# Designs tried in a protein design run: designed miniproteins, single chains, continued (3). Part 61

Each design is a single chain, and the fold is of that chain. pLDDT is the mean over its residues in the fold that is shown.

## One batch from the design tools (miniprotein)

Design m10094
Fold by ESMFold2-Fast:
Structure m10094 (fold): chain A 110 residues (1-110)
Amino acid sequence: DPEYRQRLIELGRRAREIIEALQDALIAEAAAGDPFALELSREAIENKNMAGVLARYIGHRQGLAPEVTERLAARLDRLAKESRTSDEARLEYLEALLALAAGDVAAALR
């Protein structure tokens, strides 16, 4: 489906831009001596788990309850893994990342 493929490409581009901006912010905060940002930056490098790291970073910044943050991290990790073999899971993953970046936690959790 060419329309579906084009939508995935465009969402992927926007999600990549958001991920890169969030990574840059996290690295800058870690460099400034923020202990939470330093810890998350290490997790991102060592475990290559950017979905979980971004969920925890945003959850902390927005003051979300720990259980909500962990549910969000677990959901994004699952969608990220499924996105390797499913275009439908990839679409859900990209939409969840965009919703999270916009501060819409309810939409990111679905």
Scores: mean pLDDT 75

Design m10095
Fold by ESMFold2-Fast:
Structure m10095 (fold): chain A 80 residues (1-80)
Amino acid sequence: MEKEKEREEIAREIGEILRLIGDALDHMLQAKKAKEAGDEETAKKYIEEAEEYFEKALEKVPNEKVRKSLEEAKKALLEE
């Protein structure tokens, strides 16, 4: 039935979005650790990779409010 297929597709999309956000947050944590160690080059690389994961997550988010919240969170995390 169509309802079960829709449920699986929604669950898959949510899972993929959450995985991308998780990858972005993990890269931000690695960037923070590198910065604390004085390795600014490694920190910059992880920040750039985190930006890519946030952008991919934003592409998959259909809800404008969630998208704006993610953009603001990305900006706050990457500017500090």
Scores: mean pLDDT 76

Design m10096
Fold by ESMFold2-Fast:
Structure m10096 (fold): chain A 72 residues (1-72)
Amino acid sequence: SVKDNIETALATMERLAPHLSEAAVDALVEEFKKGLEKMLEEGKITEEEYKEAVERAERIRRDTLAARAAAS
């Protein structure tokens, strides 16, 4: 289902993010958000599901980049 695909994408993002450059993490999150935006426009997800998925992706980015800042 679309919901299962979003969960899989978020899990993959969380796994990959620590191994990517800052620019690659930003690009990955923005591309994911673009995909969600399209799904919302096509009626495949609700506005609530869209907001939840965006927040989860932004949290992954925030946590990953914060960990790198602490390591510098």
Scores: mean pLDDT 84

Design m10097
Fold by ESMFold2-Fast:
Structure m10097 (fold): chain A 68 residues (1-68)
Amino acid sequence: MPEEEAQRLRDEVERARAALDSAIAAGKLTHFHALPLSPPVYGHPEVQKAVDELNRIAAEAEARVAAR
């Protein structure tokens, strides 16, 4: 169900954010696992919002690896 999927993704976003912050603090940001979901889920607004946030965290991690 979309609501259950959205909740799972919100939990994943929270874990991904915590993992990124921990890796930054430890200076160990070389590889970060926060991959986006496949395009088919983009048709649902709540799931899309959670996927967008997860993608934003992944982009931040990639930018930090490139800059450091």
Scores: mean pLDDT 63

Design m10098
Fold by ESMFold2-Fast:
Structure m10098 (fold): chain A 69 residues (1-69)
Amino acid sequence: MSKEQILDAIRKVVDETGLSEDTAAQAVLLAEKGLKEMSREEVIERLVRDLGLSRKQAETVVEIVEEYA
């Protein structure tokens, strides 16, 4: 993803999930890198475990990041 695509994804995550900009930024960056190195399910589990997202929020983050793949 480009820097502009990351910023757009962060904005979409904030709008869809109600997460803070800081948490949304961490979630988008983790998902962008994670989807290149791990399974989709492992990325979701890491978002829930490491950032305290609900499973629904984690799924939304992954869906938004996948739009830029």
Scores: mean pLDDT 87

Design m10099
Fold by ESMFold2-Fast:
Structure m10099 (fold): chain A 61 residues (1-61)
Amino acid sequence: GIAALARALGLPPEAVAQFDTDGDGYLTAEEAEKLVALLLPAYAGRLSEEELRALVAPFVR
């Protein structure tokens, strides 16, 4: 769910929950792409785009 994704990203649950418009605890592929795009500048040099996608992928439905 969203809490597990937020923990994996090192973020508060509220920061990730804003992308869960369906309210089911998962992200659509479109919402996941928006989240990755938003986070890339903040994680530059720590995580690659591929690593961010891999962290988010289990929470996409």
Scores: mean pLDDT 75

Design m10100
Fold by ESMFold2-Fast:
Structure m10100 (fold): chain A 82 residues (1-82)
Amino acid sequence: LEEEKRRWVEEVRERLERELGVRVPETEEARERLLVQHATAESLRLIGDAIQEGIESGNKEKMDELLKKASEEALKLLKEVE
């Protein structure tokens, strides 16, 4: 988990530095912010993937189930990073 969090922080930092051309500080506060940003982005990706798969299935009931599952996983992820 801690190793995963370190990887998430590194990925988000590299992306921001590359896309915005700014240096992200290696402070505790910056690390916490990057963790929250990763959790938020991952949560949106989970929901987006569920919508996409739901649409492709053509089944409303399956789409509702996928969205519920994705929402539950997203909430768990957000709760884990404070």
Scores: mean pLDDT 73

Design m10101
Fold by ESMFold2-Fast:
Structure m10101 (fold): chain A 75 residues (1-75)
Amino acid sequence: SEEKKAEELKKKIEKGKEEAIKAAQDGDFSTARLLKDLLEHEAKEGLAELKDEKIKKEVQEFVNKQLEEIDKAIE
């Protein structure tokens, strides 16, 4: 289902965010930036497979929040 696909994508994105923030906390900003780029690419691909506009918007907003948290950790 669309809801199940969105939930799995959100979990995947959240895990990627945690890995990127951990790299930044360890002082490995090159890896943190690479993981952010990979997360953005993965989110773009996953969002393209979603057909429900409401679910797609919810996932996009979630992705934006995860990316903001990574950016704050890299600062």
Scores: mean pLDDT 86

Design m10102
Fold by ESMFold2-Fast:
Structure m10102 (fold): chain A 92 residues (1-92)
Amino acid sequence: MPKIEVTLTVEEDGSTSVEVKAEGIDEEEATKLFTEAARKAAEELIKERGLSDEEVLALPVEEQLEIAREALERAAKEVSEKLGAEVTVVVK
């Protein structure tokens, strides 16, 4: 069964990095699909919360990370359903 592991790392300056590892599927293709799904999920979440891009940047880091995590979890579900892969999201 194809497996995809997504790791969200919080840097010391509050920036975030995302690493995608894939087994049994092309890593570049998995990364592209996941990145597109995560971007769409983040846009939908911001809209659902009634926030503008400027308001999101003004949120506490913890709230920005919660939005990022929820977007990654939504993307993981979409990619898992499309590819038939096991997708795991890890926050560090």
Scores: mean pLDDT 77

Design m10103
Fold by ESMFold2-Fast:
Structure m10103 (fold): chain A 63 residues (1-63)
Amino acid sequence: MSRDEQLKIAAALAASLMTTHSEQQAYDTVRDYLLKQGYDQATADQLAQQAIEQAKKMLAQMR
């Protein structure tokens, strides 16, 4: 799976989690998901941060 495809999945997961959980809990869950997909910790942290920022933008537009 491409990095862009993985980021889209991670962002969707983060957006779903952020409707019922804190931003920190969503970040931790997304990071752990990416680690299980085979990314190293540094890449998983970077992609998780990008996913959270993308999820925040999605949620701001869902009114």
Scores: mean pLDDT 80

Design m10104
Fold by ESMFold2-Fast:
Structure m10104 (fold): chain A 84 residues (1-84)
Amino acid sequence: AEALAREYIAALEARDFDRAAALALRVRTTEEAVVLAEALARAVAEKAGASEEEKEELVKKAREIAAGISEAELQAAIEAAKAA
């Protein structure tokens, strides 16, 4: 959940791409995907110098996109990423 999202962002900031990839592959539920997507959108908006309104809009869009992914689609994507 939120801890996984924080570790993912910290790994990206440390330029530890192997750890970031491993953490992304640990997402197993739509709820975890939503939390990760929201945290990533917020971090990207912060670094881009976006306004509070723009940050909220990006987080909302990330939530809607992630929430639209079924658990079956999420699992298929994770398996495809592991195979690549």
Scores: mean pLDDT 70

Design m10105
Fold by ESMFold2-Fast:
Order: sequence, then C-alpha cells, then structure tokens
Structure m10105 (fold): chain A 74 residues (1-74)
Amino acid sequence: DLEKIAREYLELLMKIISEKTGKKPGKEHEEMMEKIIKEFVENADEEEIELLKAALEALKKGLTMAQFAEQLEA
C-alpha cells in the first residue's frame, strides 16, 4: 500500500519536526502532505518506492535526513 507508506513517512517526519520545534503542524502543512502523497502515489516508479521504504525504516531507527543521505551514498 503505497499511500500508507508515504503517509507513515510524512507523519513520522512531521512528528520529529514538531518535537524538535515545539510547533504543531498547521492546516497548510496537512494540505501539503496530502498533495505530496497523492502526487507520489500517482507518479512514483519502483525505484522511488524502494527509496521511500528505505527512508521510512531509517526514520523509524531515529536517523536524521543527513545521516540517511550519507548511507545512500555509501
């Protein structure tokens, strides 16, 4: 379920940002997330799906986006 994976990734990312900044996501952020999810589900190829799955696992392990990018290039 590609929509579920994309949603879980963005929800975890927003949770991390909210915890770090102390701000709750606003309606604008929720609308942007829904648009990103829809566009990704409609346009993502197999390679992009695997990348998203890897990124979700990295976030679940507590890696930052920078640490995840380093692992992709290693």
Scores: mean pLDDT 72

Design m10106
Fold by ESMFold2-Fast:
Structure m10106 (fold): chain A 68 residues (1-68)
Amino acid sequence: PKRKGRNGQDMNLRQGMTPKDNKIVHRDKQLDREEVPINTDITTQMTDLDLGLTEEENRLVGDYSKKG
């Protein structure tokens, strides 16, 4: 029969993402990028320091750069 598996699993979509999920993912990516676009370059140079810093401290560094 034409039915490949059981319910005719001839899907068009790759992952089976819902339109809602797509919106959330897109929004999340955009938000993350806009939050710290420039500071990302600085963190690359401070790799050693960033390794020991906690999430809270990492956040403060971002605030410092904005003022400084």
Scores: mean pLDDT 46

Design m10107
Fold by ESMFold2-Fast:
Structure m10107 (fold): chain A 68 residues (1-68)
Amino acid sequence: MKAKVVFTDDTIAFLQRVADTVAENHPELRAEVEALMARLVAAVEAGDEESAQATLRELDRVIRQAQA
């Protein structure tokens, strides 16, 4: 991987588990969190730090709303 984003395999795995939990508890958000996770992984693989950080921010907002 040739990306200068602070993402480890453990970090991505953790975010995936949280996204899966949100999708299981809030089926209406499943498509949105799955799309955001796919976009995050694609940005990390492409080395697009700016897109990865923006996508992470959107994912965090959705997760926080689902947990409230």
Scores: mean pLDDT 75

Design m10108
Fold by ESMFold2-Fast:
Structure m10108 (fold): chain A 100 residues (1-100)
Amino acid sequence: GPAEEARREAENGGRAAAEAASRGGGSGSAAAGVSLVGAGVSAGLASGSEEAREKAMEAGSRGGLEAVRGASRGGEEGGERGRRAAEEAARRMAEAAEEG
């Protein structure tokens, strides 16, 4: 159903963002951010409610910013921080989708 589709979109976007953050650098950081923002939109649209859409998009945007900041630190520590931010964002987007 819509909640399952929204959760799948959140999980897929989170996974893509975590992989991008792990690559590091400017391109990896940017890709992680874009992936999470996109996942928030897709999860929100799949959930079907305006409230769930708003919450999912906000979670994706916040997570995207955190992932970019983490990955931009560079090195292994930056990659791990970015990956953790992406995982947290995916979790929040999935929660928003299930609440709507």
Scores: mean pLDDT 78

Design m10109
Fold by ESMFold2-Fast:
Structure m10109 (fold): chain A 65 residues (1-65)
Amino acid sequence: MSEVEKKIEEVKKNYELALEDIERQIAKLSTVDSPEAKEQIERLKKVSEQLKAHYDREIERLKAE
């Protein structure tokens, strides 16, 4: 049980760090008025959604172990 809790905490920390990096990149791109910046923002939003889905799946997997 303690090892599962440690793995869950690690997954949570990695997820939070990845989100912070994505949010920082979106914030910087949002100051640029260009089609390329808008395309990159949409890609980063999609990556953020995929990270959330992956995070939820990993947490459920770890809880099932």
Scores: mean pLDDT 81

Design m10110
Fold by ESMFold2-Fast:
Structure m10110 (fold): chain A 74 residues (1-74)
Amino acid sequence: MEAAELFQETLRKLKAEGVPTPLATAEAFGYVKEVLGREVTDAEVQALAEGLGISEEEARRALERGRERARKEQ
């Protein structure tokens, strides 16, 4: 599955589970990065927090939830 398709599918599932859109977006991003075996950089955390209107701490927690979800599903 293309990275963009995986992101959209994960985002849809998280929103269906009741996760608020900004946090669901960050969590889906973390999920995709883990599946692809890529690290999330500090610059990407800052950009996500600014773009989503959440704190860097909230973005980091959501990203880690996404990575944890991916590890449990593999």
Scores: mean pLDDT 82

Design m10111
Fold by ESMFold2-Fast:
Structure m10111 (fold): chain A 69 residues (1-69)
Amino acid sequence: MAEQLVKRAEEGAEKAIEAARRHPQGAQTYADAAVLNLEMIADLSKDKQAREKSLEYGERVRREAEAIA
């Protein structure tokens, strides 16, 4: 259900941020890939809350990657 999609989105965002920290030179690339994956999760979800949460996580990944770069 929607709760599982939200958990997947959160886990994906955290992994992307950690990947950016390990590879600062590629931080923007990792962020872009993670955001694309989160947008796909949002598209697959029929639940509006899961869509909104996925987009929130995408914004956080972008901001964290910008701070690392």
Scores: mean pLDDT 74

Design m10112
Fold by ESMFold2-Fast:
Structure m10112 (fold): chain A 86 residues (1-86)
Amino acid sequence: SEMIKATEEAAKKMSDSQLAATYAELERAEEEGNEARVERLKRTAEAAGVSLEELREAYERLRETDPVVQEQMEKEAALEAEFRAA
């Protein structure tokens, strides 16, 4: 059903947020020269079947989306979940 697809799309966007956060952490670790953390993050992504390119793509998608719009969508999803629990 269309509602089920909308829920899956929301779940994918949550996954994209996690991937983008991982990429940001990896970039920060590289800038800090923390090679041990960079290798750990890369190994964790590889073990999860996620490529570095997929992490970057998720980061770029969220970066190019208006941050205000992104935050609004996340807030609306949280309110919808709370409304359904009531």
Scores: mean pLDDT 68

Design m10113
Fold by ESMFold2-Fast:
Structure m10113 (fold): chain A 96 residues (1-96)
Amino acid sequence: SNEDKLMEEIDRLVREIHRLIKERAPLSEIREQIERLAALADQLTDKRSLIFVEASVTTLFMLAYILYKVTGDERYKEIAELLAELGDKIAAKVKA
């Protein structure tokens, strides 16, 4: 289904964002991948798919937030804020 293809691409992007955050990639590259993830998530219509993506985004948020707290690096704060905003948008779609 179209949903299954979207979820496969989202899973790949989530793994890539996780890798980029851990490897301290440039903020611009991380932002680009988060924007791609947001565009794919916006196409999701199944509430179960949205719930799984929300959980993945929350996990990425927690990683970025913890890295900010332990390193003091403001780039991780910006990454965490971008992921929190995306998580809120997905949560709103689940409630609709």
Scores: mean pLDDT 89

Design m10114
Fold by ESMFold2-Fast:
Structure m10114 (fold): chain A 107 residues (1-107)
Amino acid sequence: MQELIERALQIVDDWLAKHPWETASPEDVVALANEIVNLLEEAGASDEEKLAVLKAVLDYMVQQDASVEQITLFTLTFLSHFPQLSEQVFAYLQEHYPAVAKLLEAL
């Protein structure tokens, strides 16, 4: 698990070097989410590991001042590949990032 989190955060750091949050397009955010999804699928990650990686990436995105819209789009893209995590992810967002949870409900 720890190595998957570290690798996912490294992907985000490498992506940020090319696409700072202030200028990242929706297509750039979707591409980042797909890179994280591919990492998890290639690693054969469990649902617990997928959830832990998503939480770590979301926390890091918030720390790096990603917009609510960017975090929402990342989360939607991630959940399109792992819909079984939707309830757990939504509960986490309601507790920690209520603005993102509210935007997800409005879509």
Scores: mean pLDDT 85

Design m10115
Fold by ESMFold2-Fast:
Structure m10115 (fold): chain A 78 residues (1-78)
Amino acid sequence: SMRKLDPESQEAVRALIEMLKEFGADPAVLEEIERLLEEGSARAALLVSREINRLELEIKDLEKGLELGRRLEEIRAR
């Protein structure tokens, strides 16, 4: 077989791509991952992992922003 990803890994990557689309991942990154997945490249799994890590960092930054907003409202209420 010319494919580097096994069928189970390919299905997992497809499911992760759909999830990443819902969470607002970069469309250009998703398009590259889909292209690599069609080619059966193991790089598809690596790029998916990297995009998940990037979004997890963005979620942490949003949580910090929400906490800042809450503290500003407490100061204004004084």
Scores: mean pLDDT 77

Design m10116
Fold by ESMFold2-Fast:
Structure m10116 (fold): chain A 87 residues (1-87)
Amino acid sequence: SAASKAAHEAALAALREARAAGRPARVTLTETVPRSALGDLTPAQVQAALEAYLAAQKARGLILDGRATVTEEGDNWTITLELLVAP
């Protein structure tokens, strides 16, 4: 989607700038998906699975921190990942 493209481009720009400065980068990724794409999963189950994934990445040293938010918007869900990554 155009919104997904814009978010990924913004994330790449932030990563390049932070890396050039030698500082941690904050990256936000947002996707809106139809509820049908996630089957019988609830927003709480999706959020828990994403939080477990981010905790695993943090434990492996691949990210400094991360948070997932799942918001229900009618027949669609908005999933937001906020990541803090090393330079």
Scores: mean pLDDT 79

Design m10117
Fold by ESMFold2-Fast:
Structure m10117 (fold): chain A 92 residues (1-92)
Amino acid sequence: MIEEVLKEIIEKARELSPEVTPSVERGAKQAMELYKKDPVNGAVSAALLAIGATRRIQRLNPEKSEEARQEGAELVAKAKQVRDEILAEQAA
């Protein structure tokens, strides 16, 4: 579910870079509001949030770059899976 993906994105941002967390929380709220109106674009927004958060964490915490890359990639994949499931249902 996209709510769980957004929660995981916030939790991982908090663990890896507390400085990035407030912007990630705002992005997650926006993605969730978009998801309620437009589920496909809401799921895409969640994936973009994970990508943006990963890149910012890597810039601020170079020593955590590989961990952020791996965890970010998994969260992006989960958000894309939610999008693909919605698209498949709409195509049926």
Scores: mean pLDDT 86

Design m10118
Fold by ESMFold2-Fast:
Order: C-alpha cells, then structure tokens, then sequence
Structure m10118 (fold): chain A 69 residues (1-69)
C-alpha cells in the first residue's frame, strides 16, 4: 500500500512518512512542483541528487499503479 511504502522509504532515508506519501501522491497527480519539493528533502537527507530522488519517487509511483494502489 502507499502507506507501507511511504513508511519504509521514510525510515530508509530519514524523512517523515507523511512527506514521502505527499511526494508519491504529487507524482501520481502530475504536480511536478510538489514532487520536486519532496525530492529536495529526500536528496538532503539521503545524500542523493534531486534528480535521483525524483526518479525514486517516480519509480515508486509507477509500482503503486501496478499494485492497484
């Protein structure tokens, strides 16, 4: 589920699950500004580039679509 994936990613990258969930939802909704804001926080916490963090959020959003939410 979105909640379980957001919790797992939040724990892995030191970002609150609620923020990760917002980022994934922003990708699903096509809100690029909101998705980038969450990606910036993930990049800061995880030592990733913003583009790498965005790619991760997009990959998770596509997987959630395949899982049927």
Amino acid sequence: SLEEIAAALGAAFGVPAAEVREGIRAVLEGDEERARAVAEKLAEGAGLSVEEALALLRAVAEELKRLGE
Scores: mean pLDDT 79

Design m10119
Fold by ESMFold2-Fast:
Structure m10119 (fold): chain A 70 residues (1-70)
Amino acid sequence: MEKKLEELTEKTAEYLESLGVERERAYELAKRALELQKKYLESTDEEEREKAKKEAEKIALETQKLVEAA
């Protein structure tokens, strides 16, 4: 699981870098996004899933701002 999550994080970070996001920031955003997806998939509580969804929306907005600034 952890190795696969890290591989997905690397690929997501590479994609963000291709959009102009700095390597370190791209990696942090990818890691946060994938950790939230993991919480969403592993959670059996509807409230926890809703919180993960809202946090993912915040990360998406932050990513959009960084891409526009790059």
Scores: mean pLDDT 75

Design m10120
Fold by ESMFold2-Fast:
Structure m10120 (fold): chain A 65 residues (1-65)
Amino acid sequence: SIAELEQKREEVVAEIDRITAQEQAAIAAGDRATARRLTMEGASLTVEYMLLYVQIQVLKKQQAA
């Protein structure tokens, strides 16, 4: 359902926020390897967020038609 997808989107946003906080901590600590890994993980989550957004929009249009 749209509600389930919107809940999943909120969960992905919370995960992005967590990864961003960890990335900032790694940068502050000078841990370049960890910061790079977290940047890549954040990028993957951003793709998942975008796919969920598109799926929600498609379903909303289908229900409105």
Scores: mean pLDDT 86

Design m10121
Fold by ESMFold2-Fast:
Order: structure tokens, then sequence, then C-alpha cells
Structure m10121 (fold): chain A 113 residues (1-113)
């Protein structure tokens, strides 16, 4: 059982920190020469799923249509990562994911003001 904690205020600062951590990990994975194509794909797909979960929750809680659009873009980019066959393809798609996460961060900063 979860302890009864006042959950009336969403941990918005925590969501920002989690998204920043996801972004940093994607950048580290993409630039790690020791990881195979398959290892990079698996790790990035997990991080993108985590980002989608966070952003979808915020989009619902704040009724923000721009965040909902970014979630759909992340889902499309997730499918592109799953189909990627080369390091160069992974890097290109990962850079597009990072841009979407930067757009999300800008929207979240406006909501948190």
Amino acid sequence: MLPEIDLSLPPFERYLQELDAIKKLIEEIVNDPSLSVEEKKTRILTLVDNAISILEKIAEDYNNPELKELVERLRQLKEKIASAKTMDEIKKIANEILKVLDEARQILKKISE
C-alpha cells in the first residue's frame, strides 16, 4: 500500500528533472562508441517510453494540446528507432527526439511559472 501523502500538487519540478535526465541519457547513449546498434535501440526505446508516459500525464493534468501533439511525435520517432539499422540512422532519429524533448521542456517551463 502507498502511504497517504498529499498528492493534490503534481511534482512538476520532478517531471522536469526526469525529462532532463532522459535527455542526458539519450545523448550519452548516442555518443557511446562501445554500444552496439541493438543496445542503443533498446536503451533509447526505454527512455522514449518513459518520456511519453511523463508528458502524456502532464498533458492530461494540464489539458495542454501542444504536449499531446509532442507525445504523438515521440510515438512516431519511437517506431523509427525500432526500424533503424545503422548507427547514423539512430543518431539522426535520436537528435529529432532530443528536439521534441526541448520543445516539451519550453512548454513545461511556461506551465510551471
Scores: mean pLDDT 81

Design m10122
Fold by ESMFold2-Fast:
Structure m10122 (fold): chain A 102 residues (1-102)
Amino acid sequence: APAPVVTVEAPASAAVGEPVAVTTTATNPGPHPVRVTVYLAREGAEEAEEVGSATVPAGETLTLTTTVTLAEPGTYYVWARAEDPATGEGAISAPVRLVVTA
């Protein structure tokens, strides 16, 4: 089955107020465009923030770099989801843990 593949890379640590580059790579081997969405959540938070999104055309690979700046110290997780809206086939990346210090 032509399921998408998505991975996320980010630093393991950052300082409060420091720009953090999050790099998401999504491969779409399928015949339909795939939407990739990058999420950020603090540990224990009820809501994840959408920090980036893009459409990956059929048969293509996309690299998306999103910059995030965190105002509060804590442990955060970054992950991405790639979904083909026509078929419902999707993938979720392994989460990356980011520790932010004051």
Scores: mean pLDDT 86

Design m10123
Fold by ESMFold2-Fast:
Structure m10123 (fold): chain A 72 residues (1-72)
Amino acid sequence: SVEDIVKQIQNNIENARKALQNNDLAAFDRHLEQAVNLLQQNRSQLPADVLLDLEVELGVLDLKRAVNKVVP
């Protein structure tokens, strides 16, 4: 169901945030990638408001990923 897909994406976002808090950048990257892939695969099935909210959250995490890779 759409609700199950949203829950899976949100679960990966939460896991990515927890990994980042623990400085586990490998787990952070993996969970973020899983969330992005789920969103891309199911984009057409998601309501526009839910899609926008998830894209904003993932965009913030992706920016944090980029910043962490630039700072050695």
Scores: mean pLDDT 82

Design m10124
Fold by ESMFold2-Fast:
Structure m10124 (fold): chain A 64 residues (1-64)
Amino acid sequence: NAMEKRKKKEEIFKSLAEKYDPEIVQEIWERNKNVLLSLDPLSTEFYMRLAARDLIKKKEEEEK
């Protein structure tokens, strides 16, 4: 259901935006939305936190 998927996206964005830049959260969502939309809310949040950590580390390496 499209409405439920949109609500899930907003919920995750709000939760993670406090700890990470909204831009990073948005990028992770766009890269992994097919996986994230299939997960329950708790698993989705866990996955996005892990992915955000990995993405930040990757961007730091890319700066070098």
Scores: mean pLDDT 71

Design m10125
Fold by ESMFold2-Fast:
Structure m10125 (fold): chain A 65 residues (1-65)
Amino acid sequence: AMDAQQVYNQGQAYFAQRQYDMARDYYQQLIRDFPDSPYVFDAQVAIGMIDIMEAVGLPSTPKPT
């Protein structure tokens, strides 16, 4: 259960770096390996956000960071 925090933190780190494929992989691992953890809901929300961004086609961000 406590190990789920590290997996969630890694997913969040990749999400912050806009490495959504890596972030989604970590969130999916969290849900599969730690389905009873308190982080599952947050991981599902994060995956949903990534899926929506991909489904609507992330507009090429022409703006610099």
Scores: mean pLDDT 74

Design m10126
Fold by ESMFold2-Fast:
Structure m10126 (fold): chain A 74 residues (1-74)
Amino acid sequence: SSELEKIKESLIEMAKQLATDLYTRWHASRELVLEVVRILVDWAAREAKWSEEEKEEVLKEVTEAVERTIDELE
């Protein structure tokens, strides 16, 4: 749905910014950053009452964006 896409885009941007701050300012490991991102997506899925399929779709795209962001910072 269009609402899912809007929330997904917002989560990607928030997760990228959070990953940048955690990785560069706080020297968090890649594993810790990814775990924090998973927690954020799980929370958002619960609040928005997403299906498991919708949650997995969002988690995959957010994780890919965060991984790419960390790679660019290395």
Scores: mean pLDDT 84

Design m10127
Fold by ESMFold2-Fast:
Structure m10127 (fold): chain A 95 residues (1-95)
Amino acid sequence: TGPLRRERVEALLAQAEAAGNEEMVAVLRRMLTLPEGLPSGVAYYMAYLGLPADISAEEVKALMLEELEKAGETSPELRAEIEEVAAALEAARAA
């Protein structure tokens, strides 16, 4: 997935506000508090669940792994993607 782009999120926020979609407005406003460079899907996931913008990469990883275990998912590829998500969050915060 592509990196989080502030300008794109701001454009989507303006559209959601014009449409009166208050739920999407809340999600998009939370996305704007997150670091640029995060994979956009990760930023959306964090914002949708209302996770704090300062949540640790380890906490995000633990939550994602817990959801996979609850779903009975054992894919090593998905576990590798979760590791990449944690690394991307750490890298975005270091920049």
Scores: mean pLDDT 74

Design m10128
Fold by ESMFold2-Fast:
Structure m10128 (fold): chain A 90 residues (1-90)
Amino acid sequence: AAEIEARLEAAARELDLKAQEAAEAGDLKEAAIAAIEAALAAARALGQEETAARLAALLEEARAEEDPERAVRLALEAVALLAEAVAAAL
């Protein structure tokens, strides 16, 4: 349990760093995509196949999205799904 939590915290930290770098560059859509990619990687690491499939769909939606605000909303949805998967894995 603690080992899974540490691995998820590391994945979340990498997600935060990539999102901050993209946001500091002024590209909210790229930050959102980076956040969803990190969430997908974390879900796969947890063996959460259903959550990973949903996150992969959100990633495709974010890549196709022209509105940066909508891309950010998709990233927030991805974070919520990952949080649910983490709670289920604990």
Scores: mean pLDDT 77

